Designed miniproteins, single chains. Designs and how they scored, part 26

Each design is a single chain, and the fold is of that chain. pLDDT is the mean over its residues in the fold that is shown.

## One batch from the design tools (miniprotein)

Design m885
Fold by ESMFold2-Fast:
Structure m885 (fold): chain A 90 residues (1-90)
Amino acid sequence: MSPLAQQILDEVKAQLDAYVKRLEAAKTDEEIEAIVRELSRWLTAKHIEIRAELDEETAQQVINEVSDYLEELIAKLPERVQAVVRRVVS
C-alpha cells in the first residue's frame, strides 16, 4: 500500500476508534442512534474523499479494510449497543 493510502487508513481507523468509544459511553438508545447516524454520514463523505485522492483499486482496498475494521470494533461492543446499530443501518 502507498504511504498516502496507509496514512488515510490510519487516520480513518483513529476516527472509528473515537466513534466506538462514544458508542460505549452512550447511555440511551437515542444517543447510540445519533452517533451511528453521524458515523454513517462521516463515513459516506470519507469514502468520496478516498476515491478522489487514490486510484480506484487502492481506494477500494482502503474502503474494504475500513469496513472490516469497523465490523471488528462493533462486534466487541455490548450486545445492547450492537442491537441499536443493526436497527439503524437496516
Scores: mean pLDDT 85

Design m886
Fold by ESMFold2-Fast:
Structure m886 (fold): chain A 90 residues (1-90)
Amino acid sequence: DEEVTRLLEEGLAPKEAELEELVERAKEAVDAGKYKEAAELTRELARLTREALEETARRAPPEYRERIREAARRAEERLLGLAEELEKKA
């Protein structure tokens, strides 16, 4: 579990600044009542997170690949679910 967590953190590190910017922009959009914009930013966050973690899985040792891919799918699913809820408020 610790090794999988480390690989996930390393895989997201190259995109950390971009992901943090998207999170901040999405929060600002929510605070401004711009739920459609927040949903779009959240979908972009989901896409970038999944891409980074899928690339991490491809580079990971075989014994960790499926766990990393499952983490990528769960992360994307959670973010897309949040985007859907944000759109319902628009």
Scores: mean pLDDT 83

Design m887
Fold by ESMFold2-Fast:
Structure m887 (fold): chain A 65 residues (1-65)
Amino acid sequence: SALERAVAIGLRINELAKKLGVSAGEVLQKIAAKLGKEIRNGAEGLALLIEHPEEVEALLKEMEK
């Protein structure tokens, strides 16, 4: 489901954030900025992961290198 995929993306964001020594929210804001999107709250963050999972996953793959 779209929600299960979004949860999996969220877990990857959290792992990357821990490696970088930043918050998961900071990683998500950087991803949103790269996509030309603005996230003002957690609900908009979740919506990004549900509506644009392929684009977020592609950016995460590059950031995880």
Scores: mean pLDDT 85

Design m888
Fold by ESMFold2-Fast:
Structure m888 (fold): chain A 100 residues (1-100)
Amino acid sequence: SMEERLLEEEARLRAELAPLAEELAASDLPPEERMRRLLEAYAELARRRNTPVGRALALLAELRVALAEGDRERAEEAVRRLEELGVLSPETLEALRAAI
């Protein structure tokens, strides 16, 4: 299923970013800044995969950053682009819209 492919790709991306996550955890940066940097690196790596699943994961990471920063316009745009991509279920998309 598409959900299984998303989970598998997310696990691979998290594994590739584990060294960065450890470096950030050892830093004196605020937790919010550490999370932002990790999510931005995740989004960039996901985009480089050049697959529908990679694009969806990059948009989900962008949505998480937008929500953390209170950027409602950016969050709404990320959800709109996820809807157009057609990777996520309607139920998941409704849950994401409710989070904005």
Scores: mean pLDDT 83

Design m889
Fold by ESMFold2-Fast:
Structure m889 (fold): chain A 76 residues (1-76)
Amino acid sequence: SAKLEEAKELARRAAEAAEEYLRLKAELGEDHPKVKEALEELKKAEKEFLEAVSKLSPEEQEEAVRYLQELVAQVA
């Protein structure tokens, strides 16, 4: 469905935000302003993903969450 495709796109954005946050944290340390900015972007992406998932059927929710977990496993 179009809503599932949107949730998967938001999962990709969340995974990209997580990768950027982890990269900056490793490079600059937790207290750096750029790391704090990346964390806020990650939180925003996570919120948008969770909102999209809440609008899906239970089966599509499971698929979207599994997709995000697979993406995050490749990033971490």
Scores: mean pLDDT 85

Design m890
Fold by ESMFold2-Fast:
Structure m890 (fold): chain A 81 residues (1-81)
Amino acid sequence: GVDLVDQGRYDDGLRRANQQIQNARDMDQLNQGFQDVARINRGQDVDTQRQYRQQVVDAMRQVSDDNPLRSYFDDIIDLTS
């Protein structure tokens, strides 16, 4: 149905936003990814928001240790876990 199509769009959008977050090398790139996540979460139910938050946290955990933002990602994970 329509709801499944919309959910697929949001899931795809979140995947792209998480990929941008994982590849972010500066705060502007990271903030853009988080803004995309915030847009996708707008109007979602609480359970979907929780699932999406967990996916964002999991994406941040997968960031390379050589990324200059690694410590910042660790701080965000601690605040959201």
Scores: mean pLDDT 76

Design m891
Fold by ESMFold2-Fast:
Structure m891 (fold): chain A 66 residues (1-66)
Amino acid sequence: MYVVTAVFPSRETAERAAEAASKVEGVLEARVVHPRVVQVVAEDKEAAEKAAEVLRKEGAERVTIN
């Protein structure tokens, strides 16, 4: 499993991004873990990279895949 962490400019942006990322195939969980931080758990690397792309498109200032 892969964990994608993204930092956003606002809580509202983070909540929209978590919703969008939750719709990516292979994403097991997408959650706002801090007011401006979204954490996504992905089944494989391809799903993690697709989730990261969605998070960047939704306005993430930083995206990290672990």
Scores: mean pLDDT 85

Design m892
Fold by ESMFold2-Fast:
Structure m892 (fold): chain A 87 residues (1-87)
Amino acid sequence: KIKLEIPEGLTDEQALARMMATITILQSGAWFEERLGRREEALRLYRETLEVLDAGIEWAKKHGDEETVKRLEELREQVEEQLRRTE
């Protein structure tokens, strides 16, 4: 289980880059497992992606980054839909 921890000492740019990299790795992994026919592993990775997105949305809200909140919420909807299609 991947936990997203963003130290308060990072710049917003550095924190955002770390968050987006984590989300991209998990989402790409889920897509890859789905293409290999590993449905259970794909579902697990999509669920992990949603947990990281929820943490990222909370981070962005605390930093007043409304644009990032909106983008992450849109991505969360996409991942949730992909999870339902894979079920």
Scores: mean pLDDT 78

Design m893
Fold by ESMFold2-Fast:
Structure m893 (fold): chain A 69 residues (1-69)
Amino acid sequence: MPLSEAQREAIVRELMEVAGLSRELAERLAQTLHDNNGVLPRELLEELAREAGVSPEVIERAIVRGLTA
């Protein structure tokens, strides 16, 4: 199921605040989740984590927090 607007905004905020992603990277990740019905491919998760300079686990935690908002 695609993300609600509130979930997308919460995920972007959590990615910026908890994972330290730039707004552009956070929005790109949220859009990818929306387009893939909440599923993030491992390879893409690892790529975005490298671009942000964080571990994949930090990104996963931020996504879970955003999804439960």
Scores: mean pLDDT 76

Design m894
Fold by ESMFold2-Fast:
Structure m894 (fold): chain A 100 residues (1-100)
Amino acid sequence: SEKVLKIQKLIYETVLKIEEIINDYIEKNKLSKEEIDKITEIFDKMKEVMANILKAAENKDVKKIDEELEKLLDLAKSLGLPEIVEIVEKMVAEIKKILS
């Protein structure tokens, strides 16, 4: 599906942007291993949710997409980095536009 491919590309680009912000934050703030591990755990959960969004889109499961998008935004907020929240909000809006 053309819509699924657009969502997949958007997720890929979003993951790369988030990774860049996280790496910059770690470097600038000289985070401990424990702090890095915490951020990595949350980011890994975000990637899992993004994979679930893609699967739900392939299955045309609108309810599951909405549930997973809400989970993703909550995880983004838990990182405490406003730039990541903004990127995720833009991705959520674009996914909703693709599916409309």
Scores: mean pLDDT 89

Design m895
Fold by ESMFold2-Fast:
Structure m895 (fold): chain A 85 residues (1-85)
Amino acid sequence: SEEFKKKLQEEWEKRRPDVVARMKAEIDELLAKAQSLKNDPKYKELAERFIKEIEEARKLLDTNPVEAQRKIRELKLFFEELEKK
């Protein structure tokens, strides 16, 4: 729903400084992990894809923080599954 999306964005704007700081920290952590994976030839292509998705999430922090949060959550889950045996 477009109205629901607008209300979520308005709530994010109200809490923006705190929420954006947290998401930025999560992005920085994910980027560091992805860069480490890139050094392994087995995971190079996957790591490069993660880096692109992380950079897209970073760009969304200013324009659509709700979507940025969704991408960060998805990336964290995929990253954890990749590290799981």
Scores: mean pLDDT 76

Design m896
Fold by ESMFold2-Fast:
Structure m896 (fold): chain A 66 residues (1-66)
Amino acid sequence: SDEENGNLAAAVAGSKAVQQAEALGGEVTEVSSRALGPDTGHGVAVSPAGTVEVELTLEEAKELMA
């Protein structure tokens, strides 16, 4: 369906990326779902400087907190 399927998938991917980045003690870096292709819909861009960023939308953050 079109209601919240994308939100759920995005929240799951973002949640995992954030959890991993936080466990590493780094700042969550940019999350790119469009550049990655047809894998999960979301991904994580990691800087060679050792920082990790994950950018979540309002709906993704809401699902993560649910």
Scores: mean pLDDT 48

Design m897
Fold by ESMFold2-Fast:
Structure m897 (fold): chain A 64 residues (1-64)
Amino acid sequence: SELEEEKKRRDELLKKLREKAREAFEELSKTMPPDVARELTEGVLDSMETLLNWNLKKFEEKLK
């Protein structure tokens, strides 16, 4: 179903975003305190997950 395909795409995207967040944390930790780098990368990742979950929910609503 279209919803299942969209969920799979979102899961794969989230997986890639988590990998990129780890890379960003390592780079940022070279130029700023680790605590600040962690807060920034976790905050961005959490915001992206929230937006992706909201988008998936809206997509699901349109299919009903």
Scores: mean pLDDT 78

Design m898
Fold by ESMFold2-Fast:
Structure m898 (fold): chain A 92 residues (1-92)
Amino acid sequence: MPIERLEFTVPKDKATDVLTALADAISQATGRPSTVGTSNGYPKITTKGVLEAQAHPDDHDPSKATITLLVRSSHAEQVRRLLTEELGAEPK
């Protein structure tokens, strides 16, 4: 199955807001529900059949968090545009 792994950097204090906004946007676009939760104190979202995203500490900058996504290739461009253009995340 064509799944892409994407990585983005956000300010650590914005990681929850960014993933929540992404979950809402993708749920609206696909009509599929999203689950928002936490793993190891960092936010995690899942939209079944579309994407899974998890924040974790950034290895290069302790003031930042890295968001790692597994996303179906058919949705990857939409997810990149949402994260970079609307949510202020920086691609890695």
Scores: mean pLDDT 83

Design m899
Fold by ESMFold2-Fast:
Structure m899 (fold): chain A 73 residues (1-73)
Amino acid sequence: MENDIKIAEKAVELAETGDELDRGVAELSLAMLIQVAKNEGNEELAKKYQELLDAISAGDVETARKILEELKK
């Protein structure tokens, strides 16, 4: 859980750079976290990672940061 949150944190940091390659890496990292959460039966966590991925893909870094803060609680 804590390690997964650190991966999500790095994904948001990569998205904040504005670089296309960094955003691609962030999106792939979050897609992996969504898959892991689904495989573990954690539907709530998978949904939050999906919302984070959607925000990053939309370029909405402010919303992505807010979702990350909620995940860290």
Scores: mean pLDDT 81

Design m900
Fold by ESMFold2-Fast:
Structure m900 (fold): chain A 66 residues (1-66)
Amino acid sequence: TELEEGRALIRAGKPPPLSDETLEVAREIGEKLREIGDIVNELLTGRRNGDKKAEEEAKKKLNAPK
């Protein structure tokens, strides 16, 4: 249950007092990971379809400065 998941997080050293800054940072990291996942999926799809343009564009996105 969600309660048991909360207790597991506390056991992992996360204090009961909520840290809004930590939650916002975690959300931002999650968004960046999703973005990378989408680019990787584009690369794999391009490779599977033999679309070298899509593959190269995905590689450019992965290598682009943030």
Scores: mean pLDDT 68

Design m901
Fold by ESMFold2-Fast:
Structure m901 (fold): chain A 78 residues (1-78)
Amino acid sequence: MYALELHLLVEPGKLEEVRAALEAIAAEHGATITQAAVGDRHLLATVLAASEETARAIAEEVAALPGVVSLRARLTPV
């Protein structure tokens, strides 16, 4: 199992749209996700994925989301 830790900077007014998109992407890949908003522009997420390849696919889809200004990602085996 892999933990994918994401820190997103989102466009103004896009926090809930990006949050919903993260839930959908995680669900599509059979991963579990926990999210926390910090203010109106920052979103922290931890994704638990079965494989490294699944975690990477999720990170790539998240980076491509409309409303995401920047993404920092950390991947660790757990």
Scores: mean pLDDT 86

Design m902
Fold by ESMFold2-Fast:
Structure m902 (fold): chain A 87 residues (1-87)
Amino acid sequence: DEGWARASLERLSPDTFRLTAEAEAVGSEETLEAAAEEALARAGELLRRLEAEHGPLELVDRELEYEEDPERKYRRVRLTLTLRAAG
């Protein structure tokens, strides 16, 4: 069982940001859940820092993506939030 957690913040425009939390796992559901929890924790830290710098953020868009390959016991979940600084 191996799990991977990633979180990233991308600036799309001067006031618009994309926050992504991604978890991947090969093996058990528990491994994916642990990776997802870590990815969300990292994304939460990025969000807190962004709010500290830019003030209140509006949620513009939310996307949740899930994929699996049962033959490889591979699963991936990705949460993408589009956020705009309120000014």
Scores: mean pLDDT 86

Design m903
Fold by ESMFold2-Fast:
Structure m903 (fold): chain A 74 residues (1-74)
Amino acid sequence: MSLEEQEREALRIYTTGARRALEAVAAGDLATAKSILAEMERRLREVVPEELAAGVEAAVAGIRDQVAKAAASA
């Protein structure tokens, strides 16, 4: 797989996972949001090359922070 194909696949996994996790947060289902976040992080570890790892981790940390803030407010 090319670097561009790996970046595109990582973006797809992140975009889909982030959307589903934030929808679960909006629905008040924090257990589902945490499960979706964990699955997204697991899949990203399988496809993200070392060169993209820092950028992807920063993006995932943003979603992780939003889920954690929602959990703290519940």
Scores: mean pLDDT 79

Design m904
Fold by ESMFold2-Fast:
Structure m904 (fold): chain A 95 residues (1-95)
Amino acid sequence: GPLRVELSGVPDSIRVGEEIRFTANISGPSGNYTVEAILRHDGQAVASQIIDSNNNQVNFRFPPVQQAGDYRLQVIATDDNGNMDSQEKDIRVSE
């Protein structure tokens, strides 16, 4: 479908105690979007945010990460017409 989400500012690596901040850039036919960001470690969701937006840019900020390891960020955008697009990024967390 024409709905697209692109991520900017996702870090490749952070330290324990640092926040993950990024922007989801959205294009699509609706102009109304629900954007869900899920941070996973070992297959488990350790943090998530859901933001409803009428804007093409949605800013995310997760709480400080508590444990070192390999994490995956998944971002899913859904519009009012039921279209979806998703992006994933790997983030390494070091002590």
Scores: mean pLDDT 87

Design m905
Fold by ESMFold2-Fast:
Order: sequence, then structure tokens, then C-alpha cells
Structure m905 (fold): chain A 50 residues (1-50)
Amino acid sequence: MTKEELEQQIQQLQEELEQEKQKPNADPARIQELEVQIGVQEIKLAVSKY
């Protein structure tokens, strides 16, 4: 997976996270899941840039 693909996935996950947080009945479990997924992609990006 390319660095550009990882960056795009991170951006998409961040957008979903912001949308979930703005819901009046936001699901805390969903927010946590998105945060974990963003973290995983960020780690992949960090190791792949070398």
C-alpha cells in the first residue's frame, strides 16, 4: 500500500469520526473504533515512509 493511499484512508476515517461526534446520539463505541483504525493507519504510514 502506498503512502498516498494510507493518507487518503486516514482522511476518510477522520471525516467519519467528525460526523459521528456531531450526531446528537453519537455511539461512543463507534467513535472509539474509528480512533483505533486511524491509529493503525498512522502507524502503517509511519513505518512505510522509510
Scores: mean pLDDT 78

Design m906
Fold by ESMFold2-Fast:
Structure m906 (fold): chain A 62 residues (1-62)
Amino acid sequence: SEELRRRLLERLGKLGVSRAKAEKAIEIAESTDDEEEMRAKLAELGLSEEAIDLVLEAKRQM
């Protein structure tokens, strides 16, 4: 959902995640089906635990 993507970008921005990192996080979420693998990739990208949890929650709604 484009709406879900927009809300995720906004929430990640409020947590101090740059637009580039937020967009990369969404790419990871769209290309990764395994939750553990997604968490690992998002952590390597440098996202906080709170930001990672937001991305995982968004993936569950897809």
Scores: mean pLDDT 81

Design m907
Fold by ESMFold2-Fast:
Structure m907 (fold): chain A 69 residues (1-69)
Amino acid sequence: ARREEALAKLAARPDVKLVFIKEKEYKKALEKGKKLAEKLLKEKRYDTVVAVNDEAVEDALEEEKKALA
């Protein structure tokens, strides 16, 4: 998944600090984070931190794939 991959790649980068939040808030942040991650990857700007939970990232991506299937 293109957007999911962009977000996951941003989260996996050691240059980016992640702010952990609760899953309920993460679902809203995830949608914003996907757009932000795509823009950051395209512009190669990592001056903004995505507030996501590492466990929630994988869980949310899996949930999205399951819903799309």
Scores: mean pLDDT 50

Design m908
Fold by ESMFold2-Fast:
Structure m908 (fold): chain A 92 residues (1-92)
Amino acid sequence: MSLAEGMENTLKALADRLLELGHLTEEEAEEVKELGRKVAEAIAAGDAEGASEALRRMAELLAEVARRTGSEEVARAAEELRRAAEELPELL
């Protein structure tokens, strides 16, 4: 399994889980999945900057959702994605 494929699947699973728990709307879950696809495409292309930017946008989206819902789980996901966006350029 490629890193890009694994990342896309992980981000899709995250969006589906948060939607099931009622933390995301269907539109927000779709945006997270779309951004996850962009992350995977950027990683597959060797575009560290593009991957980092997509992860950062996703982190910002989830941080806004966490503020609206008060969800600690969503806040944690946002922090993990922000950290990944910072670290990814050093790994690629």
Scores: mean pLDDT 81

Design m909
Fold by ESMFold2-Fast:
Structure m909 (fold): chain A 116 residues (1-116)
Amino acid sequence: AARVVESGGGTVPEGGTATLTATASGISVLLSATWKKKYPSGKVEGVILGGGNLLSPVPEYARFSGSLDSAAGVSTLTISNLKKEDTGTYYGTFTGRGADGSLVSATGAGAQLTVV
């Protein structure tokens, strides 16, 4: 079965850098990794789409970068020059193919980032 586990985040000072990692298992061929943010209000917004592209063309997301190591099954989200509005829960989603060639997708439980 496809699974994702996120790590990183925690409490980080404003102006600092946060690194979050999502690790996938049970996916034979990774096709994409995306990152979403859930705000304290419950709003969900995409921040990275496969290979480090942002879902939003707005300049504030230029501080966000993503990478995918498909051989290791690891995606890393880096947020530089942290702002208090970066506070939220971050979710990694991997899409790929299972051993039988079927399309599979998995999202982790999320990692909390608090900017102080």
Scores: mean pLDDT 78

Design m910
Fold by ESMFold2-Fast:
Structure m910 (fold): chain A 82 residues (1-82)
Amino acid sequence: DAAAYARMREHVAKAEEALKQGDEDAAIEHLKQAAEAISQIPDPELRQRLLDALLQDADVWAQQGHTKVAAAAKAAAREAAA
């Protein structure tokens, strides 16, 4: 649904903004909400591509030193895939 996709995009943008401000806890909460929105997307191929993209972003965040954010994003993606 367009609504679930829009919610996912909004929360990803807010997570990125929180990371720029150094607020890792806020970033984690927005990433959890983004993953939950992905789980509500009815197209299984689109849902899987978005989860894969979130896992790829998590690896980038880990390389940047945001290991707590990366671990939370991976956990949220696994929960959304279940």
Scores: mean pLDDT 86

Design m911
Fold by ESMFold2-Fast:
Structure m911 (fold): chain A 102 residues (1-102)
Amino acid sequence: MTPEELALENAEALIELAQEALKNPNPAIARAAAISLAARAMWIATSSGAASLEEVYRRIEEALGPEIARRALELYLKHPNKPLTPEEVLELVEEIKKEIEK
């Protein structure tokens, strides 16, 4: 398995996990978890060079629907496809917390 193939498998696993997250009986938690997982799939696939953003976005839209795909893209664009520092991860967690607590 090439590093690119492994990155694509990891992205697909995150998309499948997002589909499972949408089964959560709390719709706010389900939506937030799915968006977060989908954005991580975009980062893994694009940062590895395994897929274009367009290709991953299309796959996420197909699997999770256009609303989750659009929200995941917005989150991805706020935090570019470079490795996040521990400080950036903490900021992202705080932003997600604030969105969930609304």
Scores: mean pLDDT 72

Design m912
Fold by ESMFold2-Fast:
Structure m912 (fold): chain A 76 residues (1-76)
Amino acid sequence: HMRENLIKAAKYLAEVTGEAAEKLRKLIEDPNASLEEIEKALQEIMNSDSISVKNAAKGLLELAKEYHAERERAAA
């Protein structure tokens, strides 16, 4: 459900630092943002040298697809 997905996203975003984390949060929450934009932002983060940051980005990509599906359903 949406509430659980928001909690998971917050957990993953805590691993991502700075402006990249804020950009991702805005994209995930923005109903006008495309899944393509979210995927591109996550790919930039996956270029990190940190295994934990890469894993967090992969988890965020999974959640971003779920958020996009929920927003599409709400918009319909």
Scores: mean pLDDT 67

Design m913
Fold by ESMFold2-Fast:
Structure m913 (fold): chain A 105 residues (1-105)
Amino acid sequence: VALVTSDSIAGGIFAEVAKELGLTILDLGNGTELLQKPLEEIIERARELAEELGLDVEEVRILVVRDLGDGLYRLELVDVASGEILASETVPLSELRETLRRLLS
């Protein structure tokens, strides 16, 4: 699973949830820079990294987490192989951990 976010709180919660679920975290680079790119470029970067690491691209997903302000986060779960958005939700910080657990399970 790859995380794209500029928010350190969201990043910390994601790392804890990914560890709990036994997921491998893929580092795609600077989240602030990645959030400025088209989704297709983020997907291509994830595919290239998965191939470099010998991972099956069919099992790779990207979680995009955008801080909307006012304690709200926009989450998009993207399937790297198909390029499809599997889930798209807006949640407050208080629900972020539970939502991440549900989306990544």
Scores: mean pLDDT 80

Design m914
Fold by ESMFold2-Fast:
Structure m914 (fold): chain A 76 residues (1-76)
Amino acid sequence: MVSEEQFEADVLRALAEIYRALADFDESKGDYDGAIESYRKAIELYRQALALHPSPQIEADIAELEKRITELEKKK
């Protein structure tokens, strides 16, 4: 049985993945500002999910997106 906290974490993770996909799309179009904004939203949602339910995979996803934001900021 999924706990309320785990279900909420799964929803937050799904939303983070949607923002990540949006950011990837913006980046592909050269919209680095839009991509950075969407990646930051994804990170915040991942952090909220992580607070509700620990996950090494989410920790890795956050680290990857933070690195990508840094690289995109160099292109602005």
Scores: mean pLDDT 84

Design m915
Fold by ESMFold2-Fast:
Structure m915 (fold): chain A 60 residues (1-60)
Amino acid sequence: KKLEEAYKEALKLLEEATSDRERNIAVMRAFDLAREATGGNYEEASKIVQKAVKEYKKKK
């Protein structure tokens, strides 16, 4: 699924961020990817980004 790919890429971007500034940039990039995957649907893109942020904060 395009949505799953966007979610995984968002998580990867967040995990690679080493500073607060880089994390902010990663969130913005994640949102752009999610927006493209959802065909420009802001609400669905926001949900994907929030899911990735929550997963990033929860250590597996």
Scores: mean pLDDT 76

Design m916
Fold by ESMFold2-Fast:
Structure m916 (fold): chain A 69 residues (1-69)
Amino acid sequence: SAAVERRAALGRELASEEQLEVAREVGRKLREIGDGLDRGIRRARELRAAGGSEEEAREAIGEALGGEG
């Protein structure tokens, strides 16, 4: 069937299970970065609401993105 043939062609282009695993790992890391950004933005809003500076807000976002784990 056309679907099976297309799947086989995509499988060849995506090559190996190793490449698929790398793609999953990259996706996981991108989600972690997104979660870090969301935390940083929330913290920045809290700091600004409490009368904090724009520099403190930027620092909070940077820390959330650059923090390990």
Scores: mean pLDDT 74

Design m917
Fold by ESMFold2-Fast:
Structure m917 (fold): chain A 82 residues (1-82)
Amino acid sequence: DELEKRIREIVSTSSLPEEEKERIAKEILEILKGVEEGADITELMKKSNLPDILKEALGKALLTYRNYDGILAAIRKALLEL
């Protein structure tokens, strides 16, 4: 899955522990796929175990951007603040 690969690549650039990288990548992928399937963004965020800074950045990006490039850039920026 190209989306999964891109998410794992941006998460891999963070200084987080490997276990945390895997968890965060999986959570982000689940949220993005849920949004594509028509799920409510607020409900997806409540179900996720992402750090608040990532939840805020991802939520804002999903309301702002119409494509994955903008969304993934926002996620990468938020990961640098962790």
Scores: mean pLDDT 78

Design m918
Fold by ESMFold2-Fast:
Structure m918 (fold): chain A 89 residues (1-89)
Amino acid sequence: MMEEVIISALTSDGKAYLAIAEAPVVPNSTERTGLESSAENQEKIGAIISEKTGITGIVGVSILDKNGNPVGVEDVSSIVIKKVIEVDV
């Protein structure tokens, strides 16, 4: 099921971003939580954000549900970025 999620992204130059997105959240993801933490999934999510925004050098991402809880995403390629906000750290 596609749900609204918040993606927290960090770039190599020390900038942080919050993205509002839709993603196929895994509702019973006890053992699948953190699929997005794999290097391949991190690269895929970073590429999606870069394609949408032109931001480069994304080195880390985390996916949160609308309640701020970490969630697993079954297919990171299905993430649809709607809005990105830059946050200075």
Scores: mean pLDDT 71

Design m919
Fold by ESMFold2-Fast:
Structure m919 (fold): chain A 61 residues (1-61)
Amino acid sequence: SPTQRQILAEASAGILQIYYWVTNGDLKVVEEKARKILSKAPEEDKPVLEETIKALIRELE
């Protein structure tokens, strides 16, 4: 469902934020993890996931 896709996207963004903190702000690690998450996601989920991850990465920059 669209709601479940949004929750999953936000959970994925949260995981990427944890990577950012544990790597002392290494955006390259965050970007690499984001690409792997996006590449493995179902096609139906990719648009919401990509938008949510992009917003997080811009916030962390």
Scores: mean pLDDT 83

Design m920
Fold by ESMFold2-Fast:
Structure m920 (fold): chain A 81 residues (1-81)
Amino acid sequence: VEEARKLLKEMEEAVKNEDFEKFKEIAEKLMELLKVSEETKESINGQIDAIEKSKDEELRKKGAEAVVEDFRTLVEQLEKE
């Protein structure tokens, strides 16, 4: 739980700094740590792939921010339990 919060914060900083390589690495670590379902993992990886293939910088940033928000929701659900 505490480690997940730390990774989430690092992910937010990576998005802010436009470090998409680090963003992807942190996303993979969070998916493993949170033991997300295969369906959730495929959904998130699909979003990351779409972001990477996008030539629109604004869409790429907004997509990355949406993925961060998805992980924030997952971490908050884990904290409540």
Scores: mean pLDDT 77

